# Designed miniproteins, single chains: the designs that were tried, part 43

Each design is a single chain, and the fold is of that chain. pLDDT is the mean over its residues in the fold that is shown.

## One batch from the design tools (miniprotein)

Design m1483
Fold by ESMFold2-Fast:
Structure m1483 (fold): chain A 94 residues (1-94)
Amino acid sequence: SLEEEFRALAERAREILAELARLSRQPLTPERLEEARRLMEELLRVQARLAALVAQGLPDALVAELEATLSPLALEAQPVLDLLREEQERRYAA
């Protein structure tokens, strides 16, 4: 069912964000930064699938529950995500 697929992807998104938040609490070595990059790429794929499922008409209450669960973890992960964005911009600069 769409709800079962959504719950499985939501749990994976939570796990990825929790790992990114954990990484943001420690100095990033090149190896750990590469780990964060892999997690970010997986998170983007999971978020794309979640968005597709929401577009198919999942209940608003279920979407709100997900946002309430993920928002604090996303905030804690923000420092690592900012570093990954800066590195990507630097790599692809003209």
Scores: mean pLDDT 79

Design m1484
Fold by ESMFold2-Fast:
Structure m1484 (fold): chain A 115 residues (1-115)
Amino acid sequence: SLKDLANKAIELYKKAKELVKEAEKRGAISPEMAKEILGLLDRGITNLEMMLKETDPKHVKILAEGAKDLALSAKRLVERYLTDPEMRKEIVELLEEVIALLDKIIALAEKEIAA
């Protein structure tokens, strides 16, 4: 269901957030870049939590697209500034899975709008 996809995306966002915090503690990313990435991830989680309370498929689509853009931005900063190759790969793979789940949510919302 759309709610199952959204809850999975929130779970993966939270896992990415914990790994970014761990990367900062290990010195694999600067505190300034960690703060920026964590802010993007927190905004993504907020968009999805708002989406779970939404009944209008047009608003669902807007919130899911917003969460996707935030995940893409976080991914780019991780790829550019996170120096530990194993942690970078793990966070990038989590964010790519979030993006794939959000694409499925967007497609479901578009189908409901068209009905």
Scores: mean pLDDT 91

Design m1485
Fold by ESMFold2-Fast:
Structure m1485 (fold): chain A 82 residues (1-82)
Amino acid sequence: LSSLEELLALDEGSLAAFVREEFPDASEETQGWLAEILYRLRGRSVAELRALRRADLRRYVPPSADIDAIFARYRELLARLA
């Protein structure tokens, strides 16, 4: 994958596999939530995704989820696919 648009066109299973391969050092929980968030953001523009802050992603995960770890990986992904 070379772009965010290509990433957001993936089905749920392919997206989960991509996140697992891209961030093998992240916990399974962080990988799962990142994939879930990206799947829920499908159909949004690249500009909208780049504008999202930690608080915006918080709505997609339970309060017990490590939002700091999830958001850090989200930002790394955006930088890599820029």
Scores: mean pLDDT 83

Design m1486
Fold by ESMFold2-Fast:
Structure m1486 (fold): chain A 68 residues (1-68)
Amino acid sequence: APLTPEERLELHKRIVDALIEFIRANPDLSPEVRATLLDALNRQIEVIEKIDPEEAEKYRKRVEEVLA
């Protein structure tokens, strides 16, 4: 059976959390690798937005605060 919307939201939230932590933990990433990871992060947040726009907004704010 496919994932429920709730299970899908949780999966994408975990992926976003992992990407944020990885980027934060590796300040010496090349600009190209960092850009690729940020692009992947933004794509995951777009998926979250389609399920829960309020959660997506919170993640966008966290990205700005943690990765700026």
Scores: mean pLDDT 83

Design m1487
Fold by ESMFold2-Fast:
Structure m1487 (fold): chain A 63 residues (1-63)
Amino acid sequence: MTTGFDKEELQKQIDAVKNSTNVIEKHKAAREVMKVLNTPKETATEEDLKLMEEALKYSGLAN
């Protein structure tokens, strides 16, 4: 199944979190990633779910 969200943009946001040198900047970038993932979706592929899990790991640092 195909989702409607832009996977490339999501990956770019994740990369921004990884490339941030400042903890606060990293947290802000992670928050933007979470914003994208909170957008309602009807369906998600396994790849989309993996991206969501990665974003949650980076943003929350609680996993």
Scores: mean pLDDT 61

Design m1488
Fold by ESMFold2-Fast:
Structure m1488 (fold): chain A 67 residues (1-67)
Amino acid sequence: MAEIEELIREVARLLAEKGGLDEDAVYEQLLRDVEAAPPEYHPLIKEYLKLLIESLRSGKLVPMPLS
């Protein structure tokens, strides 16, 4: 959990900086989504978050506003 929480915080920070999203709202939503996921998905979620962070930093992935 702690490592995933750190990755979620980084994603939220990058989405706030690049997409104009509320960092705390994004963090809370992602944390809820991870907590709702089965434990066997945690390694996949961790790898996905790492790829998402790299994509956001490189500018290859444009964050979409959540409705």
Scores: mean pLDDT 74

Design m1489
Fold by ESMFold2-Fast:
Structure m1489 (fold): chain A 81 residues (1-81)
Amino acid sequence: SNIENAIALLNYLISHGLEESFRRELEEGLEYLREKAEEMNDEETIKLVEEAEEYLRKGNLVEAVKKYMEARERLLKKELE
C-alpha cells in the first residue's frame, strides 16, 4: 500500500542519515494539505493534518507519515467526487 511504501522509504532515509531532509519535506507537505483542506472547508482532513503535526512534534515519524497519507488520500477522493 502507499502507507507501507512510505514507511519503507522513511526507514531507508533514516538509515542513510536523511531524516532531517525527510522531516522538512513532510512539514512542507502537511502545510500544503492544510491549505487545501481549509480551501475546501474539510474539517476532517484539517484534523488529520493536525494529528500528523502533533506526531511529528513528538518525534513519532511513522505515525506522522500514516496520518499524512490518510489526509492526502481523503483530499484526493474528495477532488474526484
Scores: mean pLDDT 81

Design m1490
Fold by ESMFold2-Fast:
Structure m1490 (fold): chain A 91 residues (1-91)
Amino acid sequence: MSFSLRLKADEVLSLERVDEHTITFTLKNVQLLEYSTTGGVSVTHEEDPEKQTVTITVTSDDPTVIRAVEQMIRTLRRHPGQPVEVHVESR
């Protein structure tokens, strides 16, 4: 399994761990959203153009992926407008 997520946004509006396998977060004014997965990770995103927000949900059986995403979003919250990246490789 290989998972990568790259983000650049002006603000993190919300960050929620729904369960041990699911994390969801909402970003405002997203300038970069790139992700890649070779399986074992599901990424969905929903855009609201009126609010200029994107809600991203990451689901994985590997809790290391969920923790890595959470840490990346917390870094983005501390450094808005700076690109952040996470890469997780398992196998």
Scores: mean pLDDT 83

Design m1491
Fold by ESMFold2-Fast:
Structure m1491 (fold): chain A 82 residues (1-82)
Amino acid sequence: SMELQKEIDEGVYKIAIAVNITVAKQEKKDPEIIEEAEKTAEELYKAGAPISFVNKTTSRMLDAPSVEEARKIGKEALEKVK
């Protein structure tokens, strides 16, 4: 079922992002950077981006030195999938 496959894919995406976010919180990353990464991950997934691209983008955003740099990474990623 295509519907079942979509539910499985969404579950895999949510787990991958949750792992990245949990690690970032444990490492005491800026809460604003974490929030921007979560928001961008959801927008990328809804835009049809591959799970691997969503995961790579969120990891890059969480490693950003500032909220502004994280937003820049997110914006550039969203422009590539629109």
Scores: mean pLDDT 79

Design m1492
Fold by ESMFold2-Fast:
Structure m1492 (fold): chain A 85 residues (1-85)
Amino acid sequence: MKEHVLEALERALEEVDEMEENAAEVAKELGTSPSELRETLREIRRILEEAKERIERAETDEEVERIARETLAEVTALFRELAEK
């Protein structure tokens, strides 16, 4: 579990990098401004990086699952707020 979740977080960080590189195009697609998107992506990156460190330190599958659920909820909420603006 831990290895798979860490791989998923690494993939998510790569996707954030791609979105930042193409912020103007992605922002147009989502109906937001490039600056608002970059601000949201910066917060998502922070959340993902913190989650990666927490998961790397986690010693049980239960801790990994909890951190993964919390992280998914936070990231999903930020994208939802961005899309609804």
Scores: mean pLDDT 80

Design m1493
Fold by ESMFold2-Fast:
Structure m1493 (fold): chain A 97 residues (1-97)
Amino acid sequence: MALELGREAAESGDGEKAKEAAEKGAEEGRKGLTSGGEAAAFAGGAASVSGDVEAGRKAKEGGTEAARGSGDDIKGVQFGTAGAIAGIGGEFQGLLL
C-alpha cells in the first residue's frame, strides 16, 4: 500500500522506499484516491531529509499526478501538491547541498 510505504520512507529516510511510495501514490492518485496524495507527501518529506535526487524527482512527479487525479477531493489536491513541493526541495537539496 502506497501510504504505508510513504510512512516507512519518512520514518527511515529511505530513498528507495520513497521512490516506490511516490510511484504507487501517483497510481492511486490517478484513480482519485486521497491516499495517493498522502503517500506522495510522505515520499517528498523522505526525499527532502535524505537528499536523494531521484526520490525527490519521483515525489515531484507522483505528487503532481495525485493532485491532478484528485479532481474535487481538496485533501487529495493539497497532499499531492505538498508532495510535489517537498519533492522539488529534496531534488534541489541533493543537487546543491
Scores: mean pLDDT 76

Design m1494
Fold by ESMFold2-Fast:
Structure m1494 (fold): chain A 100 residues (1-100)
Amino acid sequence: MEEEFNKLITELEKRAEELRKSKDPDAQLLADRVEQFIKLAKKIFEEYPELLDEVIEALQRVLDIVDAYKKGEITPEEALARIDEIVQELQKKIDEYEKK
């Protein structure tokens, strides 16, 4: 699981760097959101090890969203909305864990 987490983080960091190299403002905005998600994922890994499976699944989902955007399959607005939904799902799980 930890090896899988590190591989997915590395792949997502690579996607964020590729988005940053784009001159497209929409790609820059998506890069910002992906970088914020990476920070959240790293925080969950350090502070909430019980949620590791959920964060690994979320990392894979965000990678798929970024790849779909890069292929022109979804709009930047759709990509941002899908990432925001994943972030909200993870935050809800953190809140449920803390209120236990």
Scores: mean pLDDT 84

Design m1495
Fold by ESMFold2-Fast:
Structure m1495 (fold): chain A 84 residues (1-84)
Amino acid sequence: VSFSVAAMILYAAGDKKEGTYFLYLLYKAAKERGIDVPSVYEKAYKEYPKIKDTVKFTGKDAEGNPVSIETLKKKAEEEVEALK
């Protein structure tokens, strides 16, 4: 497992809502690219609809800029590409 994948799993343990959203994005990106990912990603994908209206990610990137949902989606796609 890559460092990024391990970090996302740790987020799911420490911040369930944020971690679930990240794993949801990773599973979606992997599915679109035909890449195999751990089963926990699929579980997060199935659970995300139950919490989607409560997830408000207002974090900042490494440069201190506000992170948008589009930026998170792109980051998930880049991390999935790194798993090839």
Scores: mean pLDDT 65

Design m1496
Fold by ESMFold2-Fast:
Structure m1496 (fold): chain A 78 residues (1-78)
Amino acid sequence: DAATAAGIAAARAGRARAVATAREATTLEQAIGAVLIAVGAYIEARLLAPGSEEAEALAEEAVREAARLYRELAERLG
């Protein structure tokens, strides 16, 4: 349906944006910004496609990947 498709599309777009932002981050502030983008995509996916395991999994992957890149940057800087 249209709502599920929109939720999946939002999750994919959010994941791509969050990961790209995280990879370009040179400061911890920029990296946390990427995590917040991923969290926003998760909330949007949950609102547009409630109960869609695919949309939720894609959004969760975005948050996990952004958080991983944040941790890697934090380790390099500290």
Scores: mean pLDDT 78

Design m1497
Fold by ESMFold2-Fast:
Structure m1497 (fold): chain A 79 residues (1-79)
Amino acid sequence: MEEKINELLDKAGELIRQAEAEKDPVKRRQLLNEAMKLIDEAGKLLEEADLPPEVKQAYANRIVALKLRVIGVELDFEL
């Protein structure tokens, strides 16, 4: 479970990083949409996971940070 959550969040972070560097708005949106799907999947797995509260909080904080980063990229490109 934890390994799967880590894989999803690592991939989401990489997609967000690619979106931050992407100049094509269509490709950027596709990257952000894919990142959000992975973040949502990780969040669902975290909710189901039998993990210590401190470990769950650490992953929850990472999920929130990634979501805020997606919003930041979206806001940077709104007119």
Scores: mean pLDDT 83

Design m1498
Fold by ESMFold2-Fast:
Structure m1498 (fold): chain A 56 residues (1-56)
Amino acid sequence: APRQTARVFRNYLVDQGVPLADADRAARRVEELLTAGTPQADAVREVLAAYHAEHA
């Protein structure tokens, strides 16, 4: 389920030291991509790549 996958991803980011606000934003983006039909691996990869580019 998109929401459950987004929750797991948010928790992963928090465990990696990402601030809660940024983790919630990234998780929301993953949920949006999954709801639009993007495969889970592609959605997570896209959002992680964007986050790393912004916070390099």
Scores: mean pLDDT 80

Design m1499
Fold by ESMFold2-Fast:
Structure m1499 (fold): chain A 67 residues (1-67)
Amino acid sequence: DYVERAREAAERGDVAGASRAGVKAVDQGDLDGAIQGFRYALEAARRLGDKVGAEVGEGQIAALEAL
């Protein structure tokens, strides 16, 4: 389950790992799972003070929600 992998990565502070899980959900056509994965990556980026990662995550979520 890519959503579970994204959550586990985010809990470790692995923003890139959470984002990769979101991308894999997109590759499988699971847009809801992708949005959740990118939300976990965004939350991790915000906790770590990664402003660039947070802005990228916000943009990815907005783009998928607009579909």
Scores: mean pLDDT 82

Design m1500
Fold by ESMFold2-Fast:
Structure m1500 (fold): chain A 90 residues (1-90)
Amino acid sequence: DLFAGLSEFDLGVADVAVAVFNTIKSTVDEIVETIYRITKDRELADYFGGLLRRSTPEQRTGLIRLLFGLISQKATPDQIRAALDAFVAA
């Protein structure tokens, strides 16, 4: 379950849920800058922006939720990239 960290609503995940909700309403460029500020990884942020530009609206929502879920679980950049690649390949 790629969304295990977001599948259970807990007070400890409320900020993640709010961030996902606000991010879904943002432009791709705003999302890229938000990811860079959180991760400090420009390559990951730009890579994610490229994925969003090539995605459908449904895929965009899933990609955003997956990314913030992995960040909340302290996943490494390599783990995040691999999970995003697997999501797009499905």
Scores: mean pLDDT 69

Design m1501
Fold by ESMFold2-Fast:
Structure m1501 (fold): chain A 91 residues (1-91)
Amino acid sequence: MIPRFGVRITFNDDGSITVSSDVMSPETVARVNEILQSAPPSARLIDVMRRAAEEIPNPEAAAAVRMSGVASATLGDIDPEAIKKRKEEIA
């Protein structure tokens, strides 16, 4: 069975980031979210997402989390609020 990356990234109003997935185990999801929530405010999103992806044993899910950090960093220079709302509608 080929999962369609089954990873959803939510950007919360308080600036925190939450990951949910139907392809990752609940334990993996919890660990990823712990890393995202414990990241210092000065940390770059790309570095935080890369660290979180290292805890994901599924390579497709890990790649999706890493790429979301890269995409969000690039698009954040344009309009992070519009991107956040669009991602919530697609999830």
Scores: mean pLDDT 61

Design m1502
Fold by ESMFold2-Fast:
Structure m1502 (fold): chain A 91 residues (1-91)
Amino acid sequence: MSPLEKKAEELIKKGKELAAQGDAAVDTSEKKAKELYEQAIKKYEEAAELYRLMAEQHEALGRHDLAEEYRKKAEEARKKAEEIRKKLAEA
């Protein structure tokens, strides 16, 4: 596993944990829930950027299948960030 791939996976895991903590905080502290959601969004956005960079690197090397796989992972991370942004807007 490349250092970038490992970092992206760690960011996804942290984003998921922060989003779950935000969900748990929603009924007790609106401010805390918003802070946790904002942190989760940043983690997913960072992961999406790393996956985008990996896709670009593999594309440049002619590894089109791997590039497509990383583009899909970047899109999934962006969708997760958008879902949390909707929760943040409704809080």
Scores: mean pLDDT 85

Design m1503
Fold by ESMFold2-Fast:
Structure m1503 (fold): chain A 60 residues (1-60)
Amino acid sequence: EVDDSLIRMIVGIVRSVARNQPSKLEELLKELEEARKTSKDPVIREAYGRAIEYLREVLE
C-alpha cells in the first residue's frame, strides 16, 4: 500500500515551488524524473510520480 500522506506532502511541496519559483519548473521536473528512476522504494517512486504528473500538467 502507498502512503497517501507522503504523496500529498510531496505534491504540496512541488505546488509551492511552482507558485513561488516558476522559472525552476523545468529543472525541477528533470530532477524528479531522475530521482524516480534511481529510487527503489515503491512509496517514494509513487510520490515522485504524482509530483512529476502535476508538474508536467503545469508545464504543458
Scores: mean pLDDT 73

Design m1504
Fold by ESMFold2-Fast:
Structure m1504 (fold): chain A 99 residues (1-99)
Amino acid sequence: NPLIEEALEELSVVPELVEEAKKTEDVSTLVGIVLRFIGLSETFELLAKKLEKSDPETAKILLELSELMRELAKAILNKDFEKAEELLEKIEELAEELK
């Protein structure tokens, strides 16, 4: 599915963005990263809704990725980088199931 492959490509840069968020003291950079993570969450939720009837197992994984991306955005916004690292591990494990 080309849309899932594109979303997974966007997901591949998430660890680098978390590292940038840890190093930045610039609020606009931090907000930009948070908004990117929220956008990816919305993308996964939309894809899950499209696949719900044809591929419910893939749709369930996409919904879990959507929720984890929202939690990651909140962790970054709160500068809870320990929680962000835990969420990244879960995101990477779930993303592997879509390959």
Scores: mean pLDDT 85

Design m1505
Fold by ESMFold2-Fast:
Structure m1505 (fold): chain A 59 residues (1-59)
Amino acid sequence: SPAQAQLDARGAAYDAAVARMEETAEKLKDSGSAPHVKGVAERLRAEGQAAIDAGRAAL
């Protein structure tokens, strides 16, 4: 369905955003900022998954 396709696209966008943050954390791994960026990426991953799961449950 169009709704399912939109939900899948949103999931892919979250995955891409997390991957970008993980890449940034790797570049900053020798700085004090790396743990902070990693923490934000983990939270974004969890929030994105919860939002997608809620969206699927509503379909």
Scores: mean pLDDT 74

Design m1506
Fold by ESMFold2-Fast:
Structure m1506 (fold): chain A 68 residues (1-68)
Amino acid sequence: MSATEALGKAIQAARDGNPEEAEKYAAEAVKLDPSLVPQFENALKTLLADLPEEVQEALRKGIEKGLA
């Protein structure tokens, strides 16, 4: 799986209301390419801002795990 593919899957899982998959794919995307962090942060502020807090938090946790 490419970093861009994982980014797309993380965002789609978030839109589908699946926090477990969103966290998993966000962590994978950032692990493969840490330069994707600004894209995730921008999506959280714009495209995903109205999603439930648990889904937004799952994406943030995924980013943190990917950076560790």
Scores: mean pLDDT 82

Design m1507
Fold by ESMFold2-Fast:
Structure m1507 (fold): chain A 105 residues (1-105)
Amino acid sequence: SREDQILQRFIDMFRNLGEHILKTAASLGAPPDLIQQIRDIQSDALARLERAKSVDEAKAIVREWADKVLAIARTIPDPLASEILEGVIRVATAMLLQTIDRLEA
């Protein structure tokens, strides 16, 4: 169905977004333990997305993922690194959700 195609594209885009966030955190010098927490949150969200039955459920999963990863980003000891990572998470999440909204229209 069209919804199944949108869900598959959502999963693929989210996987790429998660990898980008992990690489950004590492490049900003985030501690290994925080990077592992982000990776674990990403893996849990991806598993939930693969079980999602609707686009609305998938959007809720991604919003919950963003809230969790933002909370971890705020614990980065370098305030500038924290602010940059938070900005990247917010912008990328907004762009993903907007792209999916356009696909539903």
Scores: mean pLDDT 88

Design m1508
Fold by ESMFold2-Fast:
Structure m1508 (fold): chain A 81 residues (1-81)
Amino acid sequence: SMDEEIKKLREEFYEALANGDKEKAKELIKKIAELKELPQEVLDEMIKAIESMDPELLSELGKALLARDLDKAQAIYEKYK
């Protein structure tokens, strides 16, 4: 199903973030955005964040997301601003 495909892509996306692999993370988020029909503005902001974030901070974000620690993920995103 599309939901299972999105779930698999999301896990791969979190792993790419955790590894600091910005190029793979951008490829995966573009695929997720297409399947979820996300507004272009939302996708553009996510790509900008991936490109602009320090690789170490991006890795911490990916690890928090893999652990389903949404409070930690939010705190990391606030640190990026």
Scores: mean pLDDT 85

Design m1509
Fold by ESMFold2-Fast:
Structure m1509 (fold): chain A 86 residues (1-86)
Amino acid sequence: ETVEKINKAIDVILKAADALEAQGRTDEANSLILEAAVIKTLVDNGYVDEAKELAIKTAERAAQLAEEAGLNDISMEVKKAAEDLK
């Protein structure tokens, strides 16, 4: 179910944002929170294809930021969510 996978991606993106904020990476965390809010607005309004595309891109970026921050478990979880959407 595509909507369920998008919601899962939003959850792990927000988890990555929380972990980045805990490390003082506030600008990156806020950027991910904003993009997650846009994805949620799109999926809630029936723009499933647009939400999916943005969720993949945002999750890939969240994974890269988490990896750079040494958050390897979170990076792997977010990468998995992005791949499950492809």
Scores: mean pLDDT 88

Design m1510
Fold by ESMFold2-Fast:
Structure m1510 (fold): chain A 103 residues (1-103)
Amino acid sequence: SSLLEKIVALVESGDRAGAKTLIEDYANTSSAKVVAQPYFLPAYGVLQKMPGVPSALKNKLKVFATAPDSVKVRLSSAELFGDLLELENYEAAELVLDVIEKE
């Protein structure tokens, strides 16, 4: 099974701590960093208008979507966030943002 399937299964079973550990482990597989805004601003533009998306996710996403060019995040985390949004797993996507903020 893919990393995404494992993260989703952990979140759906209520194992948020296990999901967070797996996200943190994956983030640490690469040192590559990217400017946050180009990765998060398009997603924020769509999700902020959706009533079914948790307000916590929208609020956390806004921080990265409106960040100056000096704010960089791990490419692995930015791509994982996008993949989880494509699966519409907003709880898992929020955990990725929590991992990025703690770094």
Scores: mean pLDDT 86

Design m1511
Fold by ESMFold2-Fast:
Structure m1511 (fold): chain A 94 residues (1-94)
Amino acid sequence: SALEEEIQKLLEEAKKAILAGDYATAAKILREMLELVFKSNDIELIEKTIEMLKKTLEELKAELADDPVKQQQATLLFGTAIHELEKYLKELKE
């Protein structure tokens, strides 16, 4: 869908920001993505977004294997986004 394509674009931009060391921009992009996903109230979209976030984080960890500071920031920012979506998903299913 168009929304899934927008989420994928936002994740790629967040990834680029982290690789550049621009954590403020990465955090802002991830927040914008989360707002779109929360507004959808679509369980399948939330689950797909969690999967996409986890995949992007594993790619970042691999690409940043020799950069512990960027790897730690990637883990914190993407991990926080994953946690917020998993919490919201649990509330929607209850």
Scores: mean pLDDT 88

Design m1512
Fold by ESMFold2-Fast:
Structure m1512 (fold): chain A 55 residues (1-55)
Amino acid sequence: ALDRAKKLLKKLKEEGDPSNDKTIKGLESAISTYESSSGSVDPSSIQKIVDKAVS
């Protein structure tokens, strides 16, 4: 889940499309919080953002 989110984030940033700004910001925030808080964030939150971005 986390690796998939990181790959998607990198791809969206490389595309440079402003319509992706909200998704990029959401993924960055979720990944950063998950990594810094060592599991206080539910991994399903990251998965939901990924699923929304690829839909």
Scores: mean pLDDT 70

Design m1513
Fold by ESMFold2-Fast:
Structure m1513 (fold): chain A 82 residues (1-82)
Amino acid sequence: DPLAETAASLPDEKVKAALAKAREALEARREELEELAEAGDIEGLAELVERELRAVAATASPEEKALLDAAIAVTREVAAAL
């Protein structure tokens, strides 16, 4: 699990900071995520999640970026398996 492996390699504070930023970015898009989920648009939902996490990663520390990049990779893998 790339996300779990990356999280385990980082200090707890860096993991908490990265997850808090990711959560806030996705919560800001809650309405769009709900609309995509309600429509069954899994590809659109995955693209929105990837876009928002990538934007957070661009302004994050290198350690936070590593965790966010792993989360993006997992999102792509899940979307590709659908």
Scores: mean pLDDT 74

Design m1514
Fold by ESMFold2-Fast:
Structure m1514 (fold): chain A 73 residues (1-73)
Amino acid sequence: SRAAVLAALEERARALEPEAERLAAEGRVVEAYEEHGLPLAEEATAAGLLSEEELAALRAQLPAGRAAQAAAA
């Protein structure tokens, strides 16, 4: 069910929180998102929990995010 998929995604997200927070604290927000956030969003889209439009909007943020992170380094 969608509820079971959501619960599984939430459990994996919780397991990844320490690593994602560490990467974010190091200014590596894009790596945290690409490695942990985007795969979860892709699975949520496949399960119908997130629209293709929402996923596309998240993916569209990556080039600007990478440029901003590089400029900050």
Scores: mean pLDDT 76

Design m1515
Fold by ESMFold2-Fast:
Structure m1515 (fold): chain A 70 residues (1-70)
Amino acid sequence: MRMSAAEAARLAAEGARAAGDERGEKGAQHVLDTVDPAAEVEVSDATLAAAGTPEGANRLGTAAAVAGGA
């Protein structure tokens, strides 16, 4: 699924928060604050389905950071 890097970072922050991963939430929030808002990222359906887990949230945040140049 293709989405903005900002949207992927936002989902990563929400997923990390839902999973109780405070460090992951802060990391994803930093990515959200620094990514190029025009950047887009291709996210696998498996990663998106796992977004509510620490591992899935971390993968989303990493993908957003790489695509957004953060």
Scores: mean pLDDT 78

Design m1516
Fold by ESMFold2-Fast:
Structure m1516 (fold): chain A 100 residues (1-100)
Amino acid sequence: IEEIISEIFRTLEKIAEESKKLGDEETYKLAIETSIELGVYQLEMAVGRVLNDEEKVKEALKKMVEVLKEFIEKLKKLTDKYKEEIEKLEKAVEELEKLL
């Protein structure tokens, strides 16, 4: 799970860096805002683990999946440029959903 989450953040960073270089402010903002929101739920999941609250961990993971799915749909509407990155994120969604 840690490796999947790390790959998600690396992919979002790549999208943000590339869109910034191209002056694509909408894609850049979307990637940054999504990274911040996912970071909040990653923290909630970490808190749940420390407290041995399996329900909180599962709820945080569900929210991360929802946020990531929304990001993928919005990104597809904004641009066709990030096909490889979208495929990586879609695979990450499938792997995380198997844990739910």
Scores: mean pLDDT 85

Design m1517
Fold by ESMFold2-Fast:
Structure m1517 (fold): chain A 71 residues (1-71)
Amino acid sequence: MKYPAVSEEQAKKRKELEERLEELQRQLEELAKLPLTEENLRRQMELGVEMVEAAVELTVLEIENKKKLEE
């Protein structure tokens, strides 16, 4: 059966989002090592927005998985 308590496809999507968040976090940490310039601050803000968007998508997947388990 392809639809256990958490589907394999949903688990794969979650892993992909977690890997994306980890990559964005690494990029943010690398930028934080650079001097405080307007350009670097702007790039850090842009990465922060992308991290929030990925975290929201991950949270939505967790909520959807929980609802399917309750069905």
Scores: mean pLDDT 75

